# Designs tried in a protein design run: designed miniproteins, single chains. Part 94

Each design is a single chain, and the fold is of that chain. pLDDT is the mean over its residues in the fold that is shown.

## One batch from the design tools (miniprotein)

Design m3250
Fold by ESMFold2-Fast:
Structure m3250 (fold): chain A 84 residues (1-84)
Amino acid sequence: SPLRLSKLVEAYLAYLTEPDKSIEEIAKDFGIDPEEFKRFLEAVEKALRGEMTVDELAKELGISKEEAQRLLDFFKRIREYLES
């Protein structure tokens, strides 16, 4: 659902900006299942490394290719900003 994806995105931003928090703590803070959050992280990280196509990411997350592309572009920009 869109609300579920929104929470996963917000949790991923917390994961990038709060290194002192575990995956389990972040998942709990956002009301998501830790195993679902871990799978989301693994899929996004693989896609960011070029080990997963936009099509494969879209299928894994249950979203459109356009949404998966926008999501990856957003996370690439956020990571570049945080690494600057």
Scores: mean pLDDT 83

Design m3251
Fold by ESMFold2-Fast:
Structure m3251 (fold): chain A 71 residues (1-71)
Amino acid sequence: SMLEQIRALSRQAAAADAAGDFARSEALYRQLYELSTAEADRLDQDPSLDSQIQASMLYMQASVARLALRR
């Protein structure tokens, strides 16, 4: 699923960053930002509480990725 891909990217980005592979971590955090924002935008169009909670969490994930890219 898209959520599993986002979780995998988050783990891979953090692992690359911890290993000092900053070129790889930058690419992964950029991809994480793009996918998290796209999925959040999709879920935000659904007025259900579950979709709104998931969208909010994904927007927070995108913000974390964006902050990582500014280091």
Scores: mean pLDDT 87

Design m3252
Fold by ESMFold2-Fast:
Structure m3252 (fold): chain A 95 residues (1-95)
Amino acid sequence: MHTEVELESIKQLDLSPEQAAAQLISLADYQVGVLETAAANPELSEEEKQELIEEARALIRALEELKEKVDEKTAAELDEAIERLREAIRTLEAA
């Protein structure tokens, strides 16, 4: 599943901000797993590494933009997802 394709699909749906938040948090949790698996792969090319980091950063931007449109509780859940993605990116960059 391509994270970029899923992100664009979510943007095209007529979802409430809270429904969009749930979908993006689920996608973020999936992407964290992808980045952690990639960090453990010694055969991962630098191009593949950079592509995964770019996809994760695009998802962080979508989560940050949505944070301004949701209630404070949902915004806190989005912040937690953003932090998990940032930690996974740091792990992959260090690998």
Scores: mean pLDDT 81

Design m3253
Fold by ESMFold2-Fast:
Structure m3253 (fold): chain A 87 residues (1-87)
Amino acid sequence: MQKKAEEESKRIKENAELVRKALDELGVKASESQIQGYAAVVNIASRSSDLPSKELAEALAEASKRAGGPLSTAQAIGLLTKIIKEK
């Protein structure tokens, strides 16, 4: 019965699926809330860069594997900002 904002949910859901698949391919375990946090960060980053959402999601998954687990939302924002800046 609880409803989320429909306006943004579809975009976030697509990005969440990209993040989930990337994390799963690398064997990184993450909760749904962590995946949704990543999806929101990817959505913002993809609008400010020429990089596709899939590549941004894969970068977050790679960093998560290197860190030994999922990043915080703040860490994810910092990482994608670096990637966009470096191109």
Scores: mean pLDDT 74

Design m3254
Fold by ESMFold2-Fast:
Structure m3254 (fold): chain A 60 residues (1-60)
Amino acid sequence: RGPDIQVPQIQYSPELDAAIQKMLGSDKPASELSPGEWMRLLALMIENKDDELIAQINAA
């Protein structure tokens, strides 16, 4: 069985949603992302060193 991954309950701005959609290559809003898509997003943010997106998620 997979780990019990909790999707973050965060208030997302349209700018943050657009940045996430651009990073993933998807038009899905952040609130509709699966745990697997969140893990992929985190991996992409770390790889690309997108400190602004990481800071926005941590601040939300």
Scores: mean pLDDT 64

Design m3255
Fold by ESMFold2-Fast:
Structure m3255 (fold): chain A 81 residues (1-81)
Amino acid sequence: VTAEEQLEEDYQILLENDPELKQQLEELEALFKEGKLTTEQLSKEIIKILESHPDLKKKFPERSVEEIAAGLVNYLNEKTS
């Protein structure tokens, strides 16, 4: 499994865990793609989501919340570029 595939899988786990969470992430992605949300703001919101859902963090035991957030931000940035 490549690092890129793992990050995509992590993002899907976040989306599938909670319909409300999925809605929030989709809204953040839309704002980011429109240039209305900065990379820093996107990262902070993802970190807040991970911190609010400790069960999600347990699915990534070998990575910090910041590393997971950075990976997801990079994944979304790649899709936008």
Scores: mean pLDDT 69

Design m3256
Fold by ESMFold2-Fast:
Structure m3256 (fold): chain A 87 residues (1-87)
Amino acid sequence: NKEAIDQMQALVDRMDALLAELRKATDVAEAEAILAEMEALYQQMVDIFKNSTFETPEEVAQAVGLILRAMGLVEEARLILEKLKAK
């Protein structure tokens, strides 16, 4: 399902952009809002993955890779927020 993979890639690209914004954030409330948006985008990716059919092992590998990348972005965002709160 190329359409589902393309949608998931677009969500990862949006999460990368949000992470870049989070790295520039100096206000905890702003950083929390960005993390919440990233978590919402991650949930959209999980929903696409669960509700899509992947016909080839290559498509499954691509979709799983995108989910793992998105998980990493959310975890990095959480670490940035924790460091910001410690200041």
Scores: mean pLDDT 87

Design m3257
Fold by ESMFold2-Fast:
Structure m3257 (fold): chain A 72 residues (1-72)
Amino acid sequence: IAEETQARLRSLGKPEQAEAAKAALEELAAQGVPESILQAIADALIAQVEAGVEYSAEEVRRLIRHMAAVLS
């Protein structure tokens, strides 16, 4: 999930966001967040970026953490 999300964000021209997303998803996985929740977070983030929403690397980290809290 983390590596796939990184690859997809890099393909969209967002390398800093890709590294931030990978790190945040790996941290959540290490904390025991289920893969189903990690996948939902990744899919939601990618869908928003593909729709043209612009996020900084810090905003990506915050969004991922917020989504994890809401979905858990």
Scores: mean pLDDT 83

Design m3258
Fold by ESMFold2-Fast:
Structure m3258 (fold): chain A 85 residues (1-85)
Amino acid sequence: SSEDYVKEAEEVLEETKRLVEENRDKLSPEDQKDLDDALKRMEKLVEQAKKAKEEGKDDSVLIYRGFVIDTGNLTKTFIDQQLKK
């Protein structure tokens, strides 16, 4: 349901925020800024998913949820790559 998809998007955002904060001190200031920008984009996508749900736009909820998951996965990959340097 759209409710479950919004909840999943929120959970992905919170987990990604946790991962960024746990690794913040191990990253350059430039990498920290890039991660903060990614988190802000994810927050906006979650807000768009919530708005789409309130408007009954179930397909839009799925699209925004997908963007949140994709951005979260890319953010996690970026952190892993930076920590290997």
Scores: mean pLDDT 88

Design m3259
Fold by ESMFold2-Fast:
Structure m3259 (fold): chain A 90 residues (1-90)
Amino acid sequence: SLEELLERINEILVRVVERRLGEHVREPFQQRLDQLRQTLLSLSREQQAQALQALLNEVKEWQKTASPEDAELLAEAARLLQEALDLVLS
């Protein structure tokens, strides 16, 4: 459901981005999640999946150059984004 998808996105924001992720990657990631939250209601299911996949790919790229601590947090975010994507595709 759309409510469940929004709840999953909010969980990523609260658990990974706002409280744990380092400043260097926090701001761009938070902006991307905030944009997704704001636009989600206007997106088709296919567009929701595409947006989540794009963000997941971006997070995986950030993980390659991150500190070990941020890389672990970005891996957790990638897992949660994959769960959100799977929810949309179900």
Scores: mean pLDDT 78

Design m3260
Fold by ESMFold2-Fast:
Structure m3260 (fold): chain A 67 residues (1-67)
Amino acid sequence: SEVQIRVAEHEARKAGEEAGDEELTRLAVEAAKNGVRKGRPEIAREAAEAASRGDLERVRRALEESK
């Protein structure tokens, strides 16, 4: 749903901004939105958690799994 996509986007963006990395934030937001659209909200959760830790590798893996 649109609401779930917006919530996932907001959480990923907040986590990435808190980590202070614009590239990390962009990738995390994309992974989260893709994950929810694909019916896999666990990917969105993983992306936000990885972003909050500044873990670019895990964010990239979440993005790849979201495709």
Scores: mean pLDDT 85

Design m3261
Fold by ESMFold2-Fast:
Structure m3261 (fold): chain A 85 residues (1-85)
Amino acid sequence: MLASGEELAEAAVENFRKGIEARRAGDESRAAAHYSAGLILASAALNEGTIGEKAKELLLEEAERLREEGDEETAETLEKIAEKA
């Protein structure tokens, strides 16, 4: 069974949080891997066509957190994904 859009969005948020944690720890390689995984999962959530309002809100909240941490490009990409959901 493929994951639902909500499950994919939640997995994306978890990856972005782990990416921020890795970046703060100075592990840029691990941070980049988590950000990449998060963006892929967020895009997959949109493609499933099942992303709900809660999932969209979670993605937008995480985009704001990413922007606050200085990851503006990842935040902008995530905002665009959430806006299309």
Scores: mean pLDDT 73

Design m3262
Fold by ESMFold2-Fast:
Structure m3262 (fold): chain A 64 residues (1-64)
Amino acid sequence: MAMEKALELLEKYKDENKIDEEVQKELLRLIGEATGKEEDAEKLAEEIIENAKKVEEKKKKEEE
């Protein structure tokens, strides 16, 4: 399964930019649902991470 690959991507983003815990939870859930094909899981994780980065930055600016 590509779950480990997706988790590595998530960890990389956490090291560079902190992602909301709720988004991380959703990411893992979606990866689990999309598992079976590494490409699908990786692509889905990447999209979610990018969206999470935008939401996190926006949240930070508006003051959590």
Scores: mean pLDDT 61

Design m3263
Fold by ESMFold2-Fast:
Structure m3263 (fold): chain A 96 residues (1-96)
Amino acid sequence: EKDKEFEKEYEEIAKKLEELLSEIGKELEKENRLDDLDLLIRYAVALVKLKVDKEGDKKHYSSSDLKGEEEDVEDAKKALPKELEPLAKEIEEIVK
């Protein structure tokens, strides 16, 4: 039953991220900044994966496995240009 609540929460997060990234994507496409969009999508995917695996407990992820996913999130964040920090923060607030 907890798994069903987590699935619903993750579906709502995914929908909000899709809406946000769609709006950002339209603006970045007009500016020919599709590489920046790809970096934001990568960061969002890494954050969602970590949240699902940490909170969803679907496969008994060890602390070592979660550390690897936390490193993936950190690497994706470091790849973002400083000018995208406000958008990265919006993604972080949706995934929380």
Scores: mean pLDDT 75

Design m3264
Fold by ESMFold2-Fast:
Structure m3264 (fold): chain A 84 residues (1-84)
Amino acid sequence: MSPEIRALERELARLEIRFKIDLLVTPKGSKEYELAQQALAAIDRTQDEVLALRKAGASEDEILAALRRGLAEVRALYDQIRAT
């Protein structure tokens, strides 16, 4: 509900779209392909955790913490792909 939660969810969704596109153009079996798959798996886990927290009536702080952890993991993978 907070603007910060919405901003983080939007960023996560943008990264999901980019990694899905990357998988279409990246050779299977490459390091970049494997990293993109790991990033999508991390996005899925984060979205599932946030959905579970919302259903459980968790605080906005708990949801923000989950989004920040997931986004940090995805961002690290994205930076690794860019460096390759």
Scores: mean pLDDT 84

Design m3265
Fold by ESMFold2-Fast:
Structure m3265 (fold): chain A 76 residues (1-76)
Amino acid sequence: PVMLILEPLSEEIGSDTPLESVVIEKDGKRYEFPVSSLGEAINKAIAYRAEVGDILELHLPDGSVARFRVVGLLGG
């Protein structure tokens, strides 16, 4: 399995923080997926081939948004 190394740009969240969705921006296009956790958001980013420099927007149930930059990839 591939893991993403993420750099927080705005708000830090933990693995147990509940989420509503993740937005992945790649090549000027935005893809939004319903997710319930950071792990699900990372899995969606990997499935959509997020690469170093991509930005993930994590939408929380309270309406706040946490933004992360992909700074590394781990895995085979």
Scores: mean pLDDT 75

Design m3266
Fold by ESMFold2-Fast:
Formats: structure tokens, sequence, C-alpha cells
Structure m3266 (fold): chain A 93 residues (1-93)
């Protein structure tokens, strides 16, 4: 299981879909950090506040906005690099 290769493939796909390269890179680093700090658990199994804290740290989002993003991720089952990057793109406008 090579997380770096999976993230790289998803970055290429995200770029082809018109997502920002810097946003994709930051989102990939967020996913790497969350997995590293949580024993490689799926994002769906990581507590909401842990993901909120990571979003605040990585993107400088308010805790309120970060919580809204995590709620949307759970509600719409968006745990892929591309899915999360799309939510962050809307939040950072």
Amino acid sequence: YDLDKILEAQKVLGLSLGLDEELLEKTAELLRKLREENNNKPLSEIPEEVIVDALVEEFGLSREVAREIVELMRKKNLFSLIGIAKLLEEALK
C-alpha cells in the first residue's frame, strides 16, 4: 500500500478536473498527516475534532468553518483527496 503513489495519481486527476495545484498539494499533506497520526485509520473512523484541528492548522481556517467542512465530508461521504479539495476550494473563496 503506497499512499504517496495513490495521492500522486489523485493529484493528476484533480488537476485535469480544474482543481488548484497548491490546494491539491496541501490536501495531500493533510491526508498524510491524519493517517500518520491515527495509525493509518480511514478518515471515516477518525474523530471529527481531530480532522477539524488538522484543517485549522494546515489551512488557517476558523474552527467553525473547519467543522462545517467535516460535517459535509461525513454527510456526502467525501473522504478522497479530490472530494476534500473541492470542499476546501469552496470554503477558501
Scores: mean pLDDT 78

Design m3267
Fold by ESMFold2-Fast:
Structure m3267 (fold): chain A 86 residues (1-86)
Amino acid sequence: SLRLIGEAELRTSDPEAFRATLLELVRKAYEAGHAVGRVEVEMTPDGVVTRIRLYEASGGERERFEKLPSPEEIFAALEVVVHAPL
């Protein structure tokens, strides 16, 4: 099972605000001694609320994700799951 290590909710369609929130959430996880292995992003049906969830990297992945990644590296290297409800 995946271990949840960070969660944030924002009420904005601004990509810069999304990036800032994601980076801050990942930074806080790394400062707490965690490595981020998976990012999940869920949007409400009206698009008003975006929820971000961070899950801890499994043992073998920790060494790969030990350094704080950039937002672009997060999207390129980590599993990002976007849920767009009908």
Scores: mean pLDDT 69

Design m3268
Fold by ESMFold2-Fast:
Structure m3268 (fold): chain A 71 residues (1-71)
Amino acid sequence: MEYESFPVVFRTPDSTVVGIEVTAKNEKGENVIAFVFPVELENASDDQIEAEVKRVTERFEKEKEEILKRL
């Protein structure tokens, strides 16, 4: 089974990033695994937000492999 990782960034009304959710979807588009990574980034540039998304996505990929071994 192949899974695609889909990141979502959560922001407050003052544009502070408070969390990043990464979900894995199967070939049918169904969510099979979801993780929320709490982060606090005030006055972050788009580049800083993208760098953080990459870091949490890489962590999720490693954790996803471990979780799939348990199924």
Scores: mean pLDDT 68

Design m3269
Fold by ESMFold2-Fast:
Structure m3269 (fold): chain A 77 residues (1-77)
Amino acid sequence: MEEDKERIKKEVSKLPLSPEIQELAYEALMGLKDKEERERAIKYLKEHPESAFDILKQLAKRLNRPELIEKIEELQK
């Protein structure tokens, strides 16, 4: 669990995203309890950094966390 948190932080920090977006990405990824789904989400963010906002909103919807969607949309403005 602790090792997964540190690894996810390292992977998120490698993304070409602002610190605020990286923080939201970390929150969304940590909300995913399935390790395989989490790995797929990290890979998708790496392959499509230009779509980070859309990817993170989709993850927030899957997690049923409307507050994350609001934070992401606020950063898009």
Scores: mean pLDDT 77

Design m3270
Fold by ESMFold2-Fast:
Order: C-alpha cells, then structure tokens, then sequence
Structure m3270 (fold): chain A 63 residues (1-63)
C-alpha cells in the first residue's frame, strides 16, 4: 500500500536511530503518508515502549 512506502521512507530517514511516537508520525507524513497512517506509525512506537527503530517501521511496511 502507499502507507508501506511511507513507512520505508520513515525507516530510511531514521537510519540507525529510534523515533518517539510523535517523531515516527512526523517521519511518516514527511515520506508522503497520510494522517491515518501516521497514527499507525505512532502506535508502532507506543507498542515498542515509546520508541521505534527503523527496523520495526520497516517490518510493519511488510504487512
């Protein structure tokens, strides 16, 4: 889906770092994602204890 490409873009922009829920949502939107998908990116970080790695965002893009 288009959300998968935005999650991959967010993961690439993050590199080897970690993103907070708000940062994950912002990186998703910066990568061409919509607001609904940004909420999903936020939820991935929240499920990871408040932060998500690029690998976690990339794994979600494969769903």
Amino acid sequence: SMGSEALRGAAEALGGGRATAEEAARLFKDSGGNDVGAQAARAIAEAGGGTASGAQLRQASDL
Scores: mean pLDDT 78

Design m3271
Fold by ESMFold2-Fast:
Structure m3271 (fold): chain A 62 residues (1-62)
Amino acid sequence: SALREEAIQLLKDAGYSERQAEGAVEALLSSDPAVRLAARADLEKVVGREVAERVLRLLEQL
């Protein structure tokens, strides 16, 4: 998915490895609400609110 690829690229631009970016996206798309909440909190701590919100907007369109 182009949206998923763009989200991964944003995370890589913010300093994530490919594996870390893929893992973060997988956690953000988890069926478990607790996993999604934890992943959002971790993302915001690492990349900041603005980048986290851009990633979430891309993934919400999936």
Scores: mean pLDDT 85

Design m3272
Fold by ESMFold2-Fast:
Structure m3272 (fold): chain A 77 residues (1-77)
Amino acid sequence: SLLERFREEARRLYEEHKDDPERLREEVLRLLRRFLVEAGLSEEEAEEVVRVLAQPNPSEEEARRALELLRRALERA
């Protein structure tokens, strides 16, 4: 499944970059974007989700939209 592949790749990235938290964050966000596109989101929708998750304090509207897109991706994965 897409979710299983995502978890395995995320674990690999953690082991490779656990001593470099900035690079780990960048690589995980890149992996998430790729996962969301594979799960059926457009590149624009996936970019929106990643951008919102990269923010420390997203607005309620931004968070709600990102969660709805994540929910749709998870249902397809």
Scores: mean pLDDT 81

Design m3273
Fold by ESMFold2-Fast:
Structure m3273 (fold): chain A 90 residues (1-90)
Amino acid sequence: KEEVLKILAELYREAAELIRRGDYEGFFELAYKKAKEVNELLSPESKEWHDEMALLYAASLFASYKRHAERDPERAAELLLKEAEEYEKK
């Protein structure tokens, strides 16, 4: 459980840097990779859904931040860093 929170904190921290660079493709790939790692840890028996759930998470996260990053990348990065801090506190 703590390992999952650590992976999510790392995801949001790295995603903030990618958003500041305008690397939206890297943002999506990072989110997908980290979400798949989390799904494999939480539900190893549900392997048939790991990829599908990871894609849904990555797509949702990407859509939420990409639109805001196109208008204000610094604010989008700040929100991602605050998410990372919240996961690090748990």
Scores: mean pLDDT 75

Design m3274
Fold by ESMFold2-Fast:
Structure m3274 (fold): chain A 94 residues (1-94)
Amino acid sequence: MLPKDLKIDFFGLSKEKVDVLILDGTEPDDFVPPEADHVILLLRQNSTEEIQKARIEEFKKKYPDATVVEVPKEKEGYLTLEEKIEIAKEVLEK
């Protein structure tokens, strides 16, 4: 269950510890992820798949307990903040 004050970081923009960190492989090359209690890795099925998969594998090595979520092909484009929050809720309530 996600509390209303849960600190969710998208693309590692926060420099502080967060409760949930959501990464999709589009982060900058010099990106340093913050500490997080839960890490969610979004795997897209699109034309950037090889680059994103390589970054997701790097993140899996750093966060071995991270949950990997495959993004449906119908959503291979832009994911809204609300859609990312819904994915996080589903993973955390699993």
Scores: mean pLDDT 63

Design m3275
Fold by ESMFold2-Fast:
Structure m3275 (fold): chain A 63 residues (1-63)
Amino acid sequence: SLKEEAKKATKEYAEKFKKAKDDAEKAKYIGEGLNKNYELSKESGDKKVFEESKKYLEEVAKE
């Protein structure tokens, strides 16, 4: 399902963020993760998918 794809993508990009070598690479992975969730939310017609994934990635970026 698109929700499972969004969860998987979010976890994948969060892991890339944690392993990133510098702040530019961290910003890139957060941006790519947010964009992927936005695209999946448009396809699903469920805006909540984007909001939940966005919040999770923003919390990861603060740590």
Scores: mean pLDDT 77

Design m3276
Fold by ESMFold2-Fast:
Structure m3276 (fold): chain A 94 residues (1-94)
Amino acid sequence: LEERRRRLLEELERFRELAKAGRDPRAVALVDFIEESIRRDELLPLERYGITDEHLRAALREAELLGLRLLARVIRALLEDHSQESLRAALAAP
């Protein structure tokens, strides 16, 4: 519920800090995309942010290495279905 949304935003902020430190603008764009989609309660078009499956796979690997479980789940859902239903399901999962 609300707690999972808050936790995802915390994980997104950690990922953003590391992406900025590593000067990775694509990772920053992905974080901004997910955060804005959550804020609007609507999945925005990945293409508008220049995000490809390659970028999603790279971010997934990094999120998994950092132990950001909820962010990793969201990225995996985006890779499999590219839909707001998949995003909502990932946030609602136990």
Scores: mean pLDDT 73

Design m3277
Fold by ESMFold2-Fast:
Structure m3277 (fold): chain A 92 residues (1-92)
Amino acid sequence: HMTLLERAEWLYEQAERLVELVKEGKTDEAIKQLPSVAYGVAVLAEELGRPDLARKARAIALNAYSGKATVEDIEELLKIAREVLEEARRRS
């Protein structure tokens, strides 16, 4: 089983990958993967006792599921994933 820290590191890497896809001009591919990454970040943030971060990540996931996601949502998810990673590191 993955630890909370290992899950946070993996999700942060996935969020970085989405930003890299955007930089490569593959924005449609990044947006297609966004809901799964955002949902994963939201679930982990909730497990870490950060309902504030979970709420923000869920909003991004909802935008992605609704076809309303933007490049700004991908950038915001990376920031949230970084805060989730920092929280997981404090608890490890």
Scores: mean pLDDT 88

Design m3278
Fold by ESMFold2-Fast:
Structure m3278 (fold): chain A 62 residues (1-62)
Amino acid sequence: MEEEREKRRRELARQIAYELLQAAIDFTEELIARYRAQGRDTSQLEADLAALRAQLAAMEAE
């Protein structure tokens, strides 16, 4: 009984993490576009975006 509940919790956590990562990627891309339009440095945001994309790809590649 415990293992089935743990598996379900892990699957739900994974789905939530996936959705949150996609939302974070979309938000970061919009923020980068806004910062570029304002002539602001985006190097840190671009690094964060690359890290988020790598994390999402790792989750999909499992």
Scores: mean pLDDT 81

Design m3279
Fold by ESMFold2-Fast:
Structure m3279 (fold): chain A 84 residues (1-84)
Amino acid sequence: RELLLRSIGLTLAASGSTAAAEVFRERGSSKELVRRTVEDAIRQARLAIETNRRLVARDPEAGEGLLRRSEEALRRAERLLEEL
């Protein structure tokens, strides 16, 4: 139960931070703000991936969707960083 809740929370945090970085970029926020938000999103996504890999080992059905979502958040954040 605790691992599942942590996995959900971290995955949502990673997705939210990535979306925030995309919005800041689109609205013309400072490159420094966008970069810091992207770096935070990458950090959250990496932590989510690590936690979700542990969840997949214990509960593949619950873990696979969260792992895929956190990996997608990382890919989106890394693409944003490359565009800066």
Scores: mean pLDDT 85

Design m3280
Fold by ESMFold2-Fast:
Structure m3280 (fold): chain A 88 residues (1-88)
Amino acid sequence: MEELLEKVKKAALLGVRTAMEAALAGVPIEEAEERAKRRVIEEYGEEYLKLVEELAENPSDPLAQKVQAELEKELTAELEALRAARAA
């Protein structure tokens, strides 16, 4: 369970990070999402993409809540770093 949580978290973070980088580069949101899905499949496989999507659709699942909490921590840190870089 712990190893599964760690891999799902990394797959979700990779997907979100890829989508954000594409969106910041001016890529349309639909294309950014497709790039993110493809990147997750390439690194972790389609089974992990499916798990990430299933957890996003079932936010009351305990595993989904744990993944979301970890993503919020890492994404908040990255967003604050991006804001600090723009202020400099």
Scores: mean pLDDT 74

Design m3281
Fold by ESMFold2-Fast:
Structure m3281 (fold): chain A 68 residues (1-68)
Amino acid sequence: MIKTLSTEELIELIRNSDGDKKVKDNLIELIKKLQNGEISGKEFLNSLSAEQRKLLFDVLSKAQQEQL
């Protein structure tokens, strides 16, 4: 759905973004673990590096702009 990002859509946006592949792969792995209930939301947030936090924010902000 265009106005609501699924986990799969978020993963594809991260994968297709500019940036280091290892940073993207690690972020995608954490998102999958969160979605599967393998880690808590608190553990997810605490596991994010500064680069991963920036990437996630940039991807979400860009996705919102593309929906407008």
Scores: mean pLDDT 74

Design m3282
Fold by ESMFold2-Fast:
Structure m3282 (fold): chain A 108 residues (1-108)
Amino acid sequence: KKYEEALKLVEEADRYFKEGKYDQAIPLYEKALEIFKEIEGEDSPLVAALLYRLGEVYYKKGEYDKAIPLFEKALEIFEKNLGKDHPLVQKTRELLEKVRKAKEEAEA
């Protein structure tokens, strides 16, 4: 029941994200995140994937201080579940570094 609701919220949020409608995407991803935390647990790869998506939305909005902790938590969960050498872990780490650098450049 709730799993299907969460998947529908993610699909709708992904559509808004692709359209550049970030403010509409955020509450849908946040609701899906709450549901997946309840049914899969806080350390699940599905929770990490949603944290990653929320981080991407905040990054696109230039809200680096909100994006960074989301990517850090997603990286922690992916690393724990997939191992440090997994391509998704490497991609998350690279994106986190890119966001940190973008923040430094924006504040310089």
Scores: mean pLDDT 86

Design m3283
Fold by ESMFold2-Fast:
Structure m3283 (fold): chain A 70 residues (1-70)
Amino acid sequence: MDEIIARIEELIRNADELEPYVAMMRLIAAETEYDVLKRQGVVATPEQEARFDALLAEARRRIAEKLAKE
């Protein structure tokens, strides 16, 4: 879980340097891997779940801003 969270943090950190479609694909990959781990019985702590949700929302916001070209 922490590795996936760290990858989303890195994506947010580098958001201005990434092409929007590349950022979106990387975000989808991280979200998919997180879902797969949960299906395999890996239990996220409440703190990890909250952190993941917050970072996912922030990453989506940053990508949407780039797609709007504002």
Scores: mean pLDDT 78

Design m3284
Fold by ESMFold2-Fast:
Structure m3284 (fold): chain A 89 residues (1-89)
Amino acid sequence: SRDKLKAQVLTLAVRKAQRLLAQGASPDEALALLEKALETSNQPEDVLKQTVEELEKELGVSPSEVTESLDEALQRVAQLQSDLVGQRS
């Protein structure tokens, strides 16, 4: 479903943002990545499928490993955005 693809994009974007932060990326870089992921989540299903495939290849994970719901994925994005904005301020 489209909601499953949206959840996968957002969950994988959070994982990518966390890895970048662990590697010394700035809060601004992580925030930009999360914002782009939210924008991508509103794109057509074909764009969502392509984005999931690209993120899975980059992160070395399989599609079946992302089982988070859309609400859970949105909550994780919001929490990480809040934490990163606090670090900027």
Scores: mean pLDDT 80

